# Designed miniproteins, single chains, continued (4): the designs that were tried, part 78

Each design is a single chain, and the fold is of that chain. pLDDT is the mean over its residues in the fold that is shown.

## One batch from the design tools (miniprotein)

Design m14701
Fold by ESMFold2-Fast:
Structure m14701 (fold): chain A 77 residues (1-77)
Amino acid sequence: SEIEKNLAIITSTKSSKEEVREALEKLVEIIRENPVEVEPLAPDSRYRLAVLSAAKEAGLKLDEDVINWLSAQLEKM
């Protein structure tokens, strides 16, 4: 799936900053087209921290709803 493909890119240590940015932008587009409300994971969740780390590397500011959705998708992988 496009979601799983882009999640693999943002969590890979082999991905460049540009690849992480492109993957995050594609994931943000997906949730914006199909908004869903997701229960937040714990603040110290490894999935939430991975999303925040990827956003920092890419120089992107993500809204909490996007962070919550991406974290939940990573947990399901």
Scores: mean pLDDT 82

Design m14702
Fold by ESMFold2-Fast:
Structure m14702 (fold): chain A 54 residues (1-54)
Amino acid sequence: SLVETLLNSPDTADKVAAAEQLGRQGYRLEDVAEAIAHNATDSAVQHAVGRALT
């Protein structure tokens, strides 16, 4: 799943793509709070999540 990719992918680019696709599907920040917490130190993933998930 896209949430699984955002949580556990070893590739930052795959995580960014997953965040973008989740945003296109209408997911919001509260829907993926665990994935956000798991990526707290990855600025690229954090920026993608903030941009895609309003």
Scores: mean pLDDT 74

Design m14703
Fold by ESMFold2-Fast:
Structure m14703 (fold): chain A 100 residues (1-100)
Amino acid sequence: SLEEKIVELADRLIELLEKMLEELRKAGVPKEKIDELAEIAREGLERIVEALKVSKEEALKAAEETTERLIAEAEKTGNEKAVELVRRFGEEVIEAVREV
């Protein structure tokens, strides 16, 4: 059902977020910057889940917009590792939405 697919996607997105946050910590990214990226990501994932209730196309758009925002914020840190990890997270999020 759509409801089951939404729950499965939400769980998968949270796992991807937790993995990214752990990798950012291991890479030595400062906590303040990680907390900022975490907030943007959480807000974006909530928008993706809500958009999926409307359509898969809206969810994909929300995933792409969230990815672009995260990359832009990571670039402001001047940390190339943060940018790489955020880009990979965004790609994994977009793929997760496509697979619904």
Scores: mean pLDDT 89

Design m14704
Fold by ESMFold2-Fast:
Structure m14704 (fold): chain A 83 residues (1-83)
Amino acid sequence: LKGLSDEELVRQAQGDVDAAEENLEEARRLKEEGAPESTVAVKLTAAMINAISARILASQTPAAREEGERAEEVIAEARELAK
């Protein structure tokens, strides 16, 4: 990615994975509360987009390994919830 330092990659990956985890948790809560499938799908889509972004950023530096692993977990859980 253009002009991003390792520190910037870690910061952006952390922000994206934090957002992904929040959206995933909201989706899980909404599903348990019996919210419409469309409402849950919106949150799952947001979680997937943020997690994929975090994973791409984390792939650019070994310093963001933890953020990359967390992103992978969000992607796996979001796919399970979307079934």
Scores: mean pLDDT 85

Design m14705
Fold by ESMFold2-Fast:
Structure m14705 (fold): chain A 74 residues (1-74)
Amino acid sequence: SSAELRARLLALMQETGRRLREARTPEEQIAVLQEARAGVEALAKEARARGDEATYREATLMLQLLDGEIARVE
């Protein structure tokens, strides 16, 4: 469902934030952000396949933010 996909996206971002606070090096931060990006990309593809345009758009925005954070840390 749309609610289930959105909940998964929010849970992924919450967990990513937690792991980023625990990361001790730039290399660990990059690894966390890259893993988050892969997870969000997978959710975006699933939202697209289900016709969930709202979650797809939210996931696409999250991908852009994650790409910006990766560039900032690298």
Scores: mean pLDDT 87

Design m14706
Fold by ESMFold2-Fast:
Structure m14706 (fold): chain A 95 residues (1-95)
Amino acid sequence: SELTEIAEELKRTEDVDKQAELLDRMIELVKTTTDVESLRAALDAAAKALETGDRRVIERALELGMEVLKVATDKDVILRAIGLILRAIGLLWDL
């Protein structure tokens, strides 16, 4: 899927501006996707992007997790989204 392709690109970049741009696109795509594999790929890529420690990236990863919770029906995806949200909130609180 397009979401999976963007998620793979996010995993390959260390450029904060590019990470923010890719996360914005992933947030839009998540709103219209329900397939477990694509949602899982997006969550995994967003979780890795948190390692950058950039506020803009962390805030977008948080938004991505919240949007996934609106569409997800799979237990594993829901738990991963919750984990991403909690980690992002913790990082923002420490900034």
Scores: mean pLDDT 88

Design m14707
Fold by ESMFold2-Fast:
Structure m14707 (fold): chain A 71 residues (1-71)
Amino acid sequence: SSEEKARIVKEALAAEGFDPNQVTTIIEALRGKGTEGDSSLRYQTTIIMAMGNQNISSSEAEELLKKAALL
């Protein structure tokens, strides 16, 4: 379920030292930062690896982050 996916994302972000409740900052990072060494790449990698899906879209990631913040 999407709630289970949101929990996985929340736990993965916390394990990497990110605050999953900083939803706006994470979403902004996901939307347009492509610079090497930018925090956006670390957020994207963490979410993709946690989901086990290398094809996860930015929109799907944003929805999972919003749900994770409410858990």
Scores: mean pLDDT 62

Design m14708
Fold by ESMFold2-Fast:
Structure m14708 (fold): chain A 86 residues (1-86)
Amino acid sequence: REAAFERHLELAKKAKNPIEALMYGSLAASLAPTPREAVKLLVEMLGYVNGEKFAEVLLDEAVRQGLISEADKPELLELVKKNKKK
């Protein structure tokens, strides 16, 4: 499980577009211990492919589904921006 999580994380960092990042991120997120960590992983992966606008949509959906709170949105969106710069 841990090795699979790391593997999908490595694949996500090589993603060239938001769709590819979401595919690899979704696989890794399915192995995450909590919904919040799964959402965090997905938005971090979107950062690697300049998918900030898509990350905003994903965060809105996560709040609607009760996976995260409204307070988590700005913090998780900041992770997308950090990944773009680093």
Scores: mean pLDDT 67

Design m14709
Fold by ESMFold2-Fast:
Formats: structure tokens, sequence, C-alpha cells
Structure m14709 (fold): chain A 87 residues (1-87)
């Protein structure tokens, strides 16, 4: 179903942001996927998404000011902006 495909897309996008240390965006995407799982009556997927949200909240609380911003995106942007000028 279209709703199932959307759920899978939201979950994948959330995992991508989570792996980047962008926990706020990951949580928002997991919450959207959770809403779809509940709408579909998929209690197992809903429980797994709820656990992912809680794990992401715990990671965000433990990593408030350092690892997320140091997770190669913003640091590489500062370094990469010097290299990209040599195109």
Amino acid sequence: SAARAQLQALRKQGIDYDSQGNYDKAKALYEQALALARQLGDDETAARLDSLIKATDTAAQGNKSKAASAYSGDVLRMVGDQVDKEL
C-alpha cells in the first residue's frame, strides 16, 4: 500500500539522519512513521518505532553539544568549503 511505502521511506530517512547525529530530524521522521504504523494497526512496527524514538532521545541527551555537530557534516563543510573553491 502507499501508506506502507511511505512508512518505509520515513523510517529509512530517519535512520539516515540518526546515523548523521541529527537526532531532532530523526525523531521527527520516526514520529511520522509511528503515526502511519498506528493508522495501519501495525502494533509491532509501532512498538519498534517507539523504541527507536526513545533510543534517539537517550542518544540526544547523552550527546547534547559535541558528537552530533562533530559528525563529519559541519566540520567537513568548513574544510570542504576551502577545497571547493579550487574547482
Scores: mean pLDDT 71

Design m14710
Fold by ESMFold2-Fast:
Structure m14710 (fold): chain A 61 residues (1-61)
Amino acid sequence: SDELLESFRKLLESFGESLSVEQLETVGRQLIAEMERAGEPEEVIERAREILREIVKKKQA
């Protein structure tokens, strides 16, 4: 859902202020795994992975 993905983005942006790139990627993957276990559709999981990549890329710049 858009609400879930927006909450995920905000959470990762907040974590990005204090975590390293590697830690942020690990936490993001763990959250995505929880979404997958909760039965979120594959399209939502794929969009969450894209959000994680965007946030990681911004932190590396």
Scores: mean pLDDT 84

Design m14711
Fold by ESMFold2-Fast:
Structure m14711 (fold): chain A 82 residues (1-82)
Amino acid sequence: LEELAKLDTLDLKKKLKELGISTSEVIEKVAEVQGVDPSTLRKKVREAAKLLEVSEEDVLLALLSTVGPKGVLEALEKLLSL
C-alpha cells in the first residue's frame, strides 16, 4: 500500500486496475491502517467527493497518493471542516 501511495492519482488508478484491486478493497485496507470502520471511511470519502464534485475513487486515490494511507483520515477531516 505504501508503494502504491507513491504514485500520482492517474498512475495509481492504472496500477490498481492492472492488479485487479477494487476501490472497495482500497477503502478496507486504508480503514484497517487508520483503525476505523470501513463504513466510516467510505462515508467521509463520499462527502469529500460531493464537496469537490469528483468521484469517490478520485478523492480516495488523490489523498492516498498525496498523504499516504496513514494520513487519509486526517486529510478528509480537514477537507470536511472547510
Scores: mean pLDDT 75

Design m14712
Fold by ESMFold2-Fast:
Structure m14712 (fold): chain A 75 residues (1-75)
Amino acid sequence: DPLAEELVKIGLDEETAKELAEYLKERGLDKDPTLLPAIKALLQLGIKDLEKLKEAVDRLAERKKSVVEIAEELK
């Protein structure tokens, strides 16, 4: 899975990367070019949990809050 491989490269473990990649595809977010940079920023801000990452990408899709604001809310 190319998306799961990219998620592993940015710092996710293989299991979390596979589950997150499937979630993103179900949401149609896998084609958003801003998604991988945003997930990388979330990881750098300490958001590593799969459930928090799912919540963060849902909030990012609404385009109402920055990556930093979403990360602070999920800590």
Scores: mean pLDDT 79

Design m14713
Fold by ESMFold2-Fast:
Structure m14713 (fold): chain A 103 residues (1-103)
Amino acid sequence: SITDFRRALIAAYLFTGKMYSSDPLVTAYVIQSGLGKKPLSAKEVDAIRKDLKTLSNLKSLPKTLVDRVEEVLNYISKKPFPNEDELQKILKEEVSAVASKLK
C-alpha cells in the first residue's frame, strides 16, 4: 500500500544516515517532497511511531536514531510545514555542504 511504501521509504532514508541530510528538518522536507507535497496524517505518524517503538524493543535500536525519527515525524506532522524561511536557509547550507564535498 501507499502507507507501507511511505513507512519503508522513511525507514530506509533514516536508517541510511546520509551525512548531507543529518538535519531532521531537511530529512522531513526531502521525505515530503519525495512522497508528494502532502504532510503525513496524524494517524500515519502515530502508526510509524508505534512500528519504530516495537522495532526498538525487539532489536535494540540506537537512542540517537529513535530520537531522530521522532524529530522528523514531529516536523512532518505540522500544518503548515514549519518555518519555510528556516527551511530554505537549511537547504542552502546542505547544498553548500554537498558542493564542498564534490571539489
Scores: mean pLDDT 52

Design m14714
Fold by ESMFold2-Fast:
Structure m14714 (fold): chain A 82 residues (1-82)
Amino acid sequence: MEKKELQEKAEYYQKLADEYRAKAEEALKAGKDPSLLLQLAQTYQGIANAYQNGVRTGKFELAKEEVKILEEELKKLEEKLK
């Protein structure tokens, strides 16, 4: 059960990382600053990696702690978008 949930979350955040990386590339092509979009992509990638490591190692508590830290960073970045 837990392993499948972590895998689904890893895939979800990987998709978000890919989407924001694409948005950052579009911003670059348009001559706009991609920095915040790239930081969002990197943070989503970090969350995806933490969940994926939890799946691989079985250390689900460690994965959840790493995600908590990254979610706090994500919240700060999202506030800068407003």
Scores: mean pLDDT 82

Design m14715
Fold by ESMFold2-Fast:
Structure m14715 (fold): chain A 71 residues (1-71)
Amino acid sequence: SAEDLIDQMVEGYRLHLKDLKSRGYSNEEIKEFSESMITQLSKYLTSKGFSQEQIDELVSRINEITKEIIS
């Protein structure tokens, strides 16, 4: 389902951002990476017919993870 896909994508981003942090990337670089990936992901999901509400939910959840990792 779309919800399952969103959950899977959020968890994938969590693992990726944690990996960047563990590899010595700065909080600024991690934030910039997250913002860039959100932009690319939003375009992709729009092209696949996802609703704006579903995209906004995914963006919100990724932003919360980014804040958690850089805190």
Scores: mean pLDDT 84

Design m14716
Fold by ESMFold2-Fast:
Structure m14716 (fold): chain A 70 residues (1-70)
Amino acid sequence: SMERSQEIAEYVQEAIKYAREAGEISGKVDEELDYGNRLLGEKARESGVEGVKEALEEIKKRKEEIEKKS
């Protein structure tokens, strides 16, 4: 359980980093952080570690799409 909690924390930290980077590129840091935090919380409640991984990939993809359009 301790290992899973640490794994979740690492994925959350990485996802928040991508959300922040997306916000810095778009000039909407608070909006992108709010989106990332909401998605992480929702997916964690639904599917635990796998949900957090899914949220991380979605947040990363969103950051890449914002970067491509900038």
Scores: mean pLDDT 84

Design m14717
Fold by ESMFold2-Fast:
Structure m14717 (fold): chain A 95 residues (1-95)
Amino acid sequence: AVQQGVSAFNNGVAAAKQGDLEQAIAAYQQAIELLKDKPSEVLVLAYLNLGSIYQEQGNKEQAINAFEQAKEIAEKLPELREFAEIAELWIKGLK
C-alpha cells in the first residue's frame, strides 16, 4: 500500500538522521518495493536517498545505479523533471 511505502520511506529518513545507515538502506529498499508499481515523488526520493547513502559509504557503483533509477522514474512524470535533473548531476559528479 502507498501509505506503507511512505511510512517505510519516513523510517529511512529517521534512521539516516541518526547515522544508522544500514537501517536507512533497509527502510528505503522496503519503500521502493512497496512503491515500485507507480511513479511517485516518494519513490524517486527513496532512490535518491539510497544513492546518497551508498555514495557516503564509498560504493560509487550502487550510488550510480540508484541515481539512474531515480532519473528514469522522474522522467515519467513532468512534475518530477527537477528530480531527474538532480539525479543526472549527481551521476556526473560520481563519474
Scores: mean pLDDT 86

Design m14718
Fold by ESMFold2-Fast:
Structure m14718 (fold): chain A 110 residues (1-110)
Amino acid sequence: SREEHQERARRNLEAYLDAMRRLADALRARRSEITDPEAQELLAELERILASPEPGRHISGGLLFRVLQTMLSTGIPELQELVREVLEELRARFADDPLAVRLLDNLLAS
């Protein structure tokens, strides 16, 4: 059970990091279209975290939600579609966590 728990945690962290890297890559590709200083600062913070030796230590659910909300607020359709894709993937992965599902459903309804 301990090994199964650790393996699940590892897979969940890897999926989370992959999602964050996809979001960062999309924001970077559209950087010239991001005029909001807070969005630019958030991208810089995300790039610093992902470049660190242990990015998982610095990534939180709060950071993920800030990134997703920021991308939705840009009005850029490609970023908004990627947010929906990532939210649906995370909802499926964390389907057995009622709190996570509720938070993700609230963002998808936005």
Scores: mean pLDDT 75

Design m14719
Fold by ESMFold2-Fast:
Structure m14719 (fold): chain A 74 residues (1-74)
Amino acid sequence: LFQQAYQAVSPYASDDKARQIAQQASQVAQQSLQNGDTPEEASNRAGQVAYQMGLPPQAVTQLANAVLKSLDEQ
């Protein structure tokens, strides 16, 4: 999950910022699933981390897709 999130946002941010976003997105996705959300809901919430950190809409979409794919591969 973290690696997939990091790769999705790395084109849009510095290495340190991409790592921070990937860590927060991974935590948000895991917490969302623990609260009973679907993988789709969890990935959408994780994608919003990129928006909150000031990345463009393309980064939000890429992060959400990467998180969803990672969750579906578990």
Scores: mean pLDDT 82

Design m14720
Fold by ESMFold2-Fast:
Structure m14720 (fold): chain A 88 residues (1-88)
Amino acid sequence: SELERLIEELGRAVAEAAAARGYSEEEAEKLGEKAREVAEADAKALPSEELAIEVLRLAIEVVRAKAAGEAIPQEVVDRARELAERNE
């Protein structure tokens, strides 16, 4: 369960991002829960667990950067492009 751990971490990152944008604790928790549900479904649709892990790590970095009001690091953008190209 590295995959399970990352799904939970994405949920927490989304909840933290929502709270940073001024959502209530309850609203942030619901957004985090929905993010976990979507991530679990998407991970099952991907061709491998290894790919799902890479996608989740990237998504967590993007969510956290946006929550901090920072530009998405170029390295994260480059990794997203590489992942998309590998699935062609």
Scores: mean pLDDT 77

Design m14721
Fold by ESMFold2-Fast:
Structure m14721 (fold): chain A 97 residues (1-97)
Amino acid sequence: MKVALVTAPGALRGLDEAVEAFKAAGHEIDVVTVAPGESLEEVLRRLAAEGYDLVILADPSAFGSVEEGRRAIEAAPVPVLSFDLIAKEAGLEKLGA
């Protein structure tokens, strides 16, 4: 599975462990840093067009309000999981074990 881990500048805590876990499970994972001012909807659309099977958001609150993040995730053309409340509410847990 080709996975994108999307993060904001400075949100590096714990990402290395998550990346190594996905690689150990046999998944391809890329860390994508969002540019300042880029919308979550634009990022998700771009990653879907690039052929990613799953997008993981390290901090959805970095992309605006929790409500805006949730709407972008629900409208996304690719499955999205976040490590925050939005991921818990969406019930998406397709992390490689």
Scores: mean pLDDT 65

Design m14722
Fold by ESMFold2-Fast:
Structure m14722 (fold): chain A 65 residues (1-65)
Amino acid sequence: GPVVPEENRERILRVEDLLIRRLTAGEPLPSVRELAEAAGMSVPTFTRYYTLVTGKSPREVIAEM
């Protein structure tokens, strides 16, 4: 199957932590663009790696929150 480099996996996990922190604090959730920027990735690259790591697209995860 597709392999995600460890550094990119760690960047995705930091983005998930950011989403949880903002949700817990009652702050507005970031857009997919803002999450990609926080991960240091383009939106297409971020969407690909996020989906490989979590099994869901960033848009799906935000919609479920």
Scores: mean pLDDT 81

Design m14723
Fold by ESMFold2-Fast:
Structure m14723 (fold): chain A 80 residues (1-80)
Amino acid sequence: SEEVKKKEKKAQELAKKTVDSGFKDADKAIKEAEKLSKALGNAMGSAVQYAKGKGLSPEEAEKLMLEAVKQAGKDLEEYS
């Protein structure tokens, strides 16, 4: 749906800002994503933890977070 696509796009913007800040605002961005959808917030939170734990570069972390948010958006569209 158009609403799900709008939420996914907003979550992708939050993910990019999180990486650009070096994860300083990650908790706030995850909570904002959760307000859009619990699934989007969970996807972003999991991706942040994985990226930090594995020591991914900013470029790798951004790619991972954007793919995680995109997948969560597809799942939300299918199951909602």
Scores: mean pLDDT 82

Design m14724
Fold by ESMFold2-Fast:
Structure m14724 (fold): chain A 76 residues (1-76)
Amino acid sequence: SREEVEEKLRKLRELVEKAVEAYLNKDEEAFFEYQKQIQEVVQELVDMTKDDPELRELLEERLREIEREREARLAA
């Protein structure tokens, strides 16, 4: 459902932020663990939205937002 997708997207945003923090702090172990969790959550989101074009469009929009936020954090 949309609510489940939004909850997983919130978790994804938190994991991406933690991965960025680990990267900036040179914590390689934490960074790789968060990257693994990010990959798992993204796969779950893709699987949840594959047969629903409205949810897929929402996912694609939110993934672009998360990528822009990550790039802004790394550029600072």
Scores: mean pLDDT 84

Design m14725
Fold by ESMFold2-Fast:
Structure m14725 (fold): chain A 110 residues (1-110)
Amino acid sequence: DKSLIEKVQEAIKKLEELLEKAKGAKSAEEALKIAEEAYKIVVPVLKELATAGVISVEEAIGRILRMIGDILDVELAAKKGDTEAAIEKAIEMIEWELEFLKEQLKKLLE
């Protein structure tokens, strides 16, 4: 298995790529797909960070629930035809989790 550091680094790289895709998104449906892909990248890493004791189980649960709420907001914006709101929410979600993972990586390297 990859080290926890390597898994966090890979998640950061993938999220940075998804952030650029979100900024270039042309539809609310594309923004929703990007938000769902970010969730799939972040959740396994949050579980491993919690298992390793780097973050609390409560912090991991709180972050997962927030992302679910953010994805719901993107989906609701898409249903309303609000492409800009869907894209902005997907970007916000990815930036928040990217900042968090970069903070955890810094702690793991010390």
Scores: mean pLDDT 90

Design m14726
Fold by ESMFold2-Fast:
Structure m14726 (fold): chain A 93 residues (1-93)
Amino acid sequence: KEKILEKIEKYLEKGLELVLEALRKEGYDTSGITEEDKKKLIEEAKKLLREYLEKLKPEDQKKLEEYIEESEEKQVEAAAVAIAGALARRAAA
């Protein structure tokens, strides 16, 4: 259970850089995102991951664990999704 969270949290910084790179490629200006904003996004992503795992059905949690254990690339991908969720939450606030 905590192993999924630990594996994804380890790659949140890499996930953030991937999301920012993707946004830049799409023509979005990311220059307004400070180092302090990045830290806040990572903390919000951690909170979203915990909330998501708490609500996840046991069978789906097992599938996610198997997916994450497949490769480091899958862990980074999951981290990027969490960061994207945190960004969407900030845009709504």
Scores: mean pLDDT 78

Design m14727
Fold by ESMFold2-Fast:
Structure m14727 (fold): chain A 57 residues (1-57)
Amino acid sequence: GPTTLLRVAGHELGLSPATISRLVRTKSDEEAAKELARLGGISEESALSLVKALRSA
């Protein structure tokens, strides 16, 4: 479910689940992906896939 995916993503990116949830809720997919990529040290493509997965869960 969405809560489980948030916890896993938080652990992998070194971010709190609350931070990831806030970014996904308050930003567009592209803006959330850019910020997650910057904070998590991953590609914007990987971050965009994660944002879409979180919205679909």
Scores: mean pLDDT 80

Design m14728
Fold by ESMFold2-Fast:
Structure m14728 (fold): chain A 61 residues (1-61)
Amino acid sequence: MTPQERAFEAVVLLQEELGPGAALPVSGEDIARNPEATIDALVAWAEAQGRPELAERIRSL
């Protein structure tokens, strides 16, 4: 899995768990330009939402 694929899967995972209208703190541009930082941001965001289990699932991608 490429870093971009991992970042994309993290977005999909969060949208599946929280709903497709969830306002995530990342854009498609972020995934393309800095996928590792995008993954880190999504992990931190999931923890901030009180969902540490989602953060762990993202880390395991």
Scores: mean pLDDT 81

Design m14729
Fold by ESMFold2-Fast:
Structure m14729 (fold): chain A 87 residues (1-87)
Amino acid sequence: MKPTLEELRELLRRAVEGAVRRASPEEAREIVDEVYEALLKAFPEEEAQIRRQREVILELIDAGDSVLALIGVAVMLKEAIEKMEKE
């Protein structure tokens, strides 16, 4: 099933909150995985691009920059929400 706008907005809220709280790398990775699972369901035609972007974000977490990773997925979610609202 495709995620709803409400589900994407909730993930955006969780990503922003995680960044503000400086979530652990484990928690950040969990949020990132949930975001990319939702994005793959929302935009299956963009699967290859979404998977490549996920790899870059996970590299940020592995490098110890979990806050930047969460900010990155928050920006991607905002763009996805705007795209779904325009359809």
Scores: mean pLDDT 83

Design m14730
Fold by ESMFold2-Fast:
Structure m14730 (fold): chain A 58 residues (1-58)
Amino acid sequence: SMFILPASEEELRRDVEEGVRAIIEAVYNLLLSKAQTDAEIADLKAWYDEMLKKLDES
């Protein structure tokens, strides 16, 4: 983004969104590293997609 002001409120909002996405990705990657079956991987993928969808809907 090329905007540097009106940045504080909208920048913080974007930073929070990016932070939540990073947490979702970190949890997904951690659980994925422990998954040993295709079923576990599929369940994690479904959860990840649902979490991102909820983030987009909020």
Scores: mean pLDDT 76

Design m14731
Fold by ESMFold2-Fast:
Formats: C-alpha cells, structure tokens, sequence
Structure m14731 (fold): chain A 61 residues (1-61)
C-alpha cells in the first residue's frame, strides 16, 4: 500500500538523511509491483512530512 511505501521512505531518510535523493530507487526495489506514480506520491508525502517535522535534515548539502 502507499502507506507502507511512505513509511519505508521515512525510515530510510531518518536512518541516513544523505540518502533522501536515492530513496526512489530503493523503494522501486522494495515495491516492484507498485506504480511509479504511487512511489513518487509516497516519497513526496514522506519528504513533506519530514520537512515540516525535521527541517534540519534538509539544510545540510
């Protein structure tokens, strides 16, 4: 489900914030039956939630 994909994205980013840009390939591998649109939407929701709750994770380049 999209909720499971979103949760996986959040967990990956929280464990290693530098992998935020690599989360899409990771989720495509974990959820091969999910559509590209579902994966992208789940990642968008995960990032949006984390930017609001943990904005410091996205300040370091």
Amino acid sequence: SMEEIEKAAIEMILKDPSLASAVLPYLRRLFPDASEEEIEEAVRRAVEKLEKERPELFKDK
Scores: mean pLDDT 75

Design m14732
Fold by ESMFold2-Fast:
Structure m14732 (fold): chain A 92 residues (1-92)
Amino acid sequence: MITVTVREEVDGEVFERRAENPTVEQAERTIREALERAKERGASSVTLRIEAPTGEQAVELLGIAIRLADEAGFTVTQARFRGGVAELTLRP
């Protein structure tokens, strides 16, 4: 199963957006929309987590996530990758 989760914190409130078994297009859309909303809300921190059956699938989605974060003006403060799991910690 492929899962993309974007979690943001805004003034002590946590908002989460999750996509299960997304296509690459659906994953990109989910990440883009979540990052745009996080930026509009003034989120202090965003965590993006990708879980995939293979490392190759996780790497593809991680590459998309890093590009979209950069485009949205976020800084990657931490990146972790292990097997089929990738996690980014982002700050505006």
Scores: mean pLDDT 81

Design m14733
Fold by ESMFold2-Fast:
Structure m14733 (fold): chain A 89 residues (1-89)
Amino acid sequence: LPTLEELREQLAAETNPTARGLGAIEIARREGQSDEAMIEAGIAAGMERALAEAALALLKGDRSPAAVEAVRAAYPEATDEEIERAVAK
């Protein structure tokens, strides 16, 4: 798995808003920030709140259909790759 510094460098080069949001949430999670701070990091990177909340749940290991559905409902145009990455262990 990439280090925190590697993730920060990847985020700096990332231009896709959804990928940037997911990266920002993962960075905040690895920094030990609160759930709300992780959600705010995703929002600051360009994600809608509902998508940031669903992405955080999936990153914490919530693989429920409800969490996946929330991601699809918030971003119906989201790529299958983005959704699969969010649900990957």
Scores: mean pLDDT 67

Design m14734
Fold by ESMFold2-Fast:
Structure m14734 (fold): chain A 95 residues (1-95)
Amino acid sequence: SMELEKKLKEAEKWLEEKERELEEWEELLYKRKTFPFESEEEAEKLREEILKEKEEFKEFMREKGLEDSEEVKKLEKRFEEVLKRYEEIYDAVFG
């Protein structure tokens, strides 16, 4: 239970931080017409980080048998939205 609470809190904190970064990147790219990444290599690294965090969270919850809980489903949906928004930014820059 304590391990689960810690994992949920860590996931929510990571998502809040990443969602804030996405809003900043979207403003830079779509409103200010500027390149939001330091390099293409950094952009790819960030994509890999998002994919890794999403999969690690999903696997942890699956192993605990909690994949069907409403709280976990809401967090998984947020991970999927973060990835989707990042892919849209990546494609807009490099597509």
Scores: mean pLDDT 82

Design m14735
Fold by ESMFold2-Fast:
Structure m14735 (fold): chain A 68 residues (1-68)
Amino acid sequence: MKFSEEELAREMGELAGAVLYSAMKSAGYSPEEILEEGKKMAEKLEKTRGKAAAEAFLRTVTELANRL
């Protein structure tokens, strides 16, 4: 299986988002606090790793934070 750089960036962003959500939830942070931190980290990720990684990261954090 061959990943493009963009596909790999999206996969890494999704993984990073899931890890952030799991770690912060385990530490007792609210979904709102996790989403605020996720937005800040996504802005930094866009500048360092590109838009595809940042968008995948933020989408993953947002989806997990909004689960009932």
Scores: mean pLDDT 80

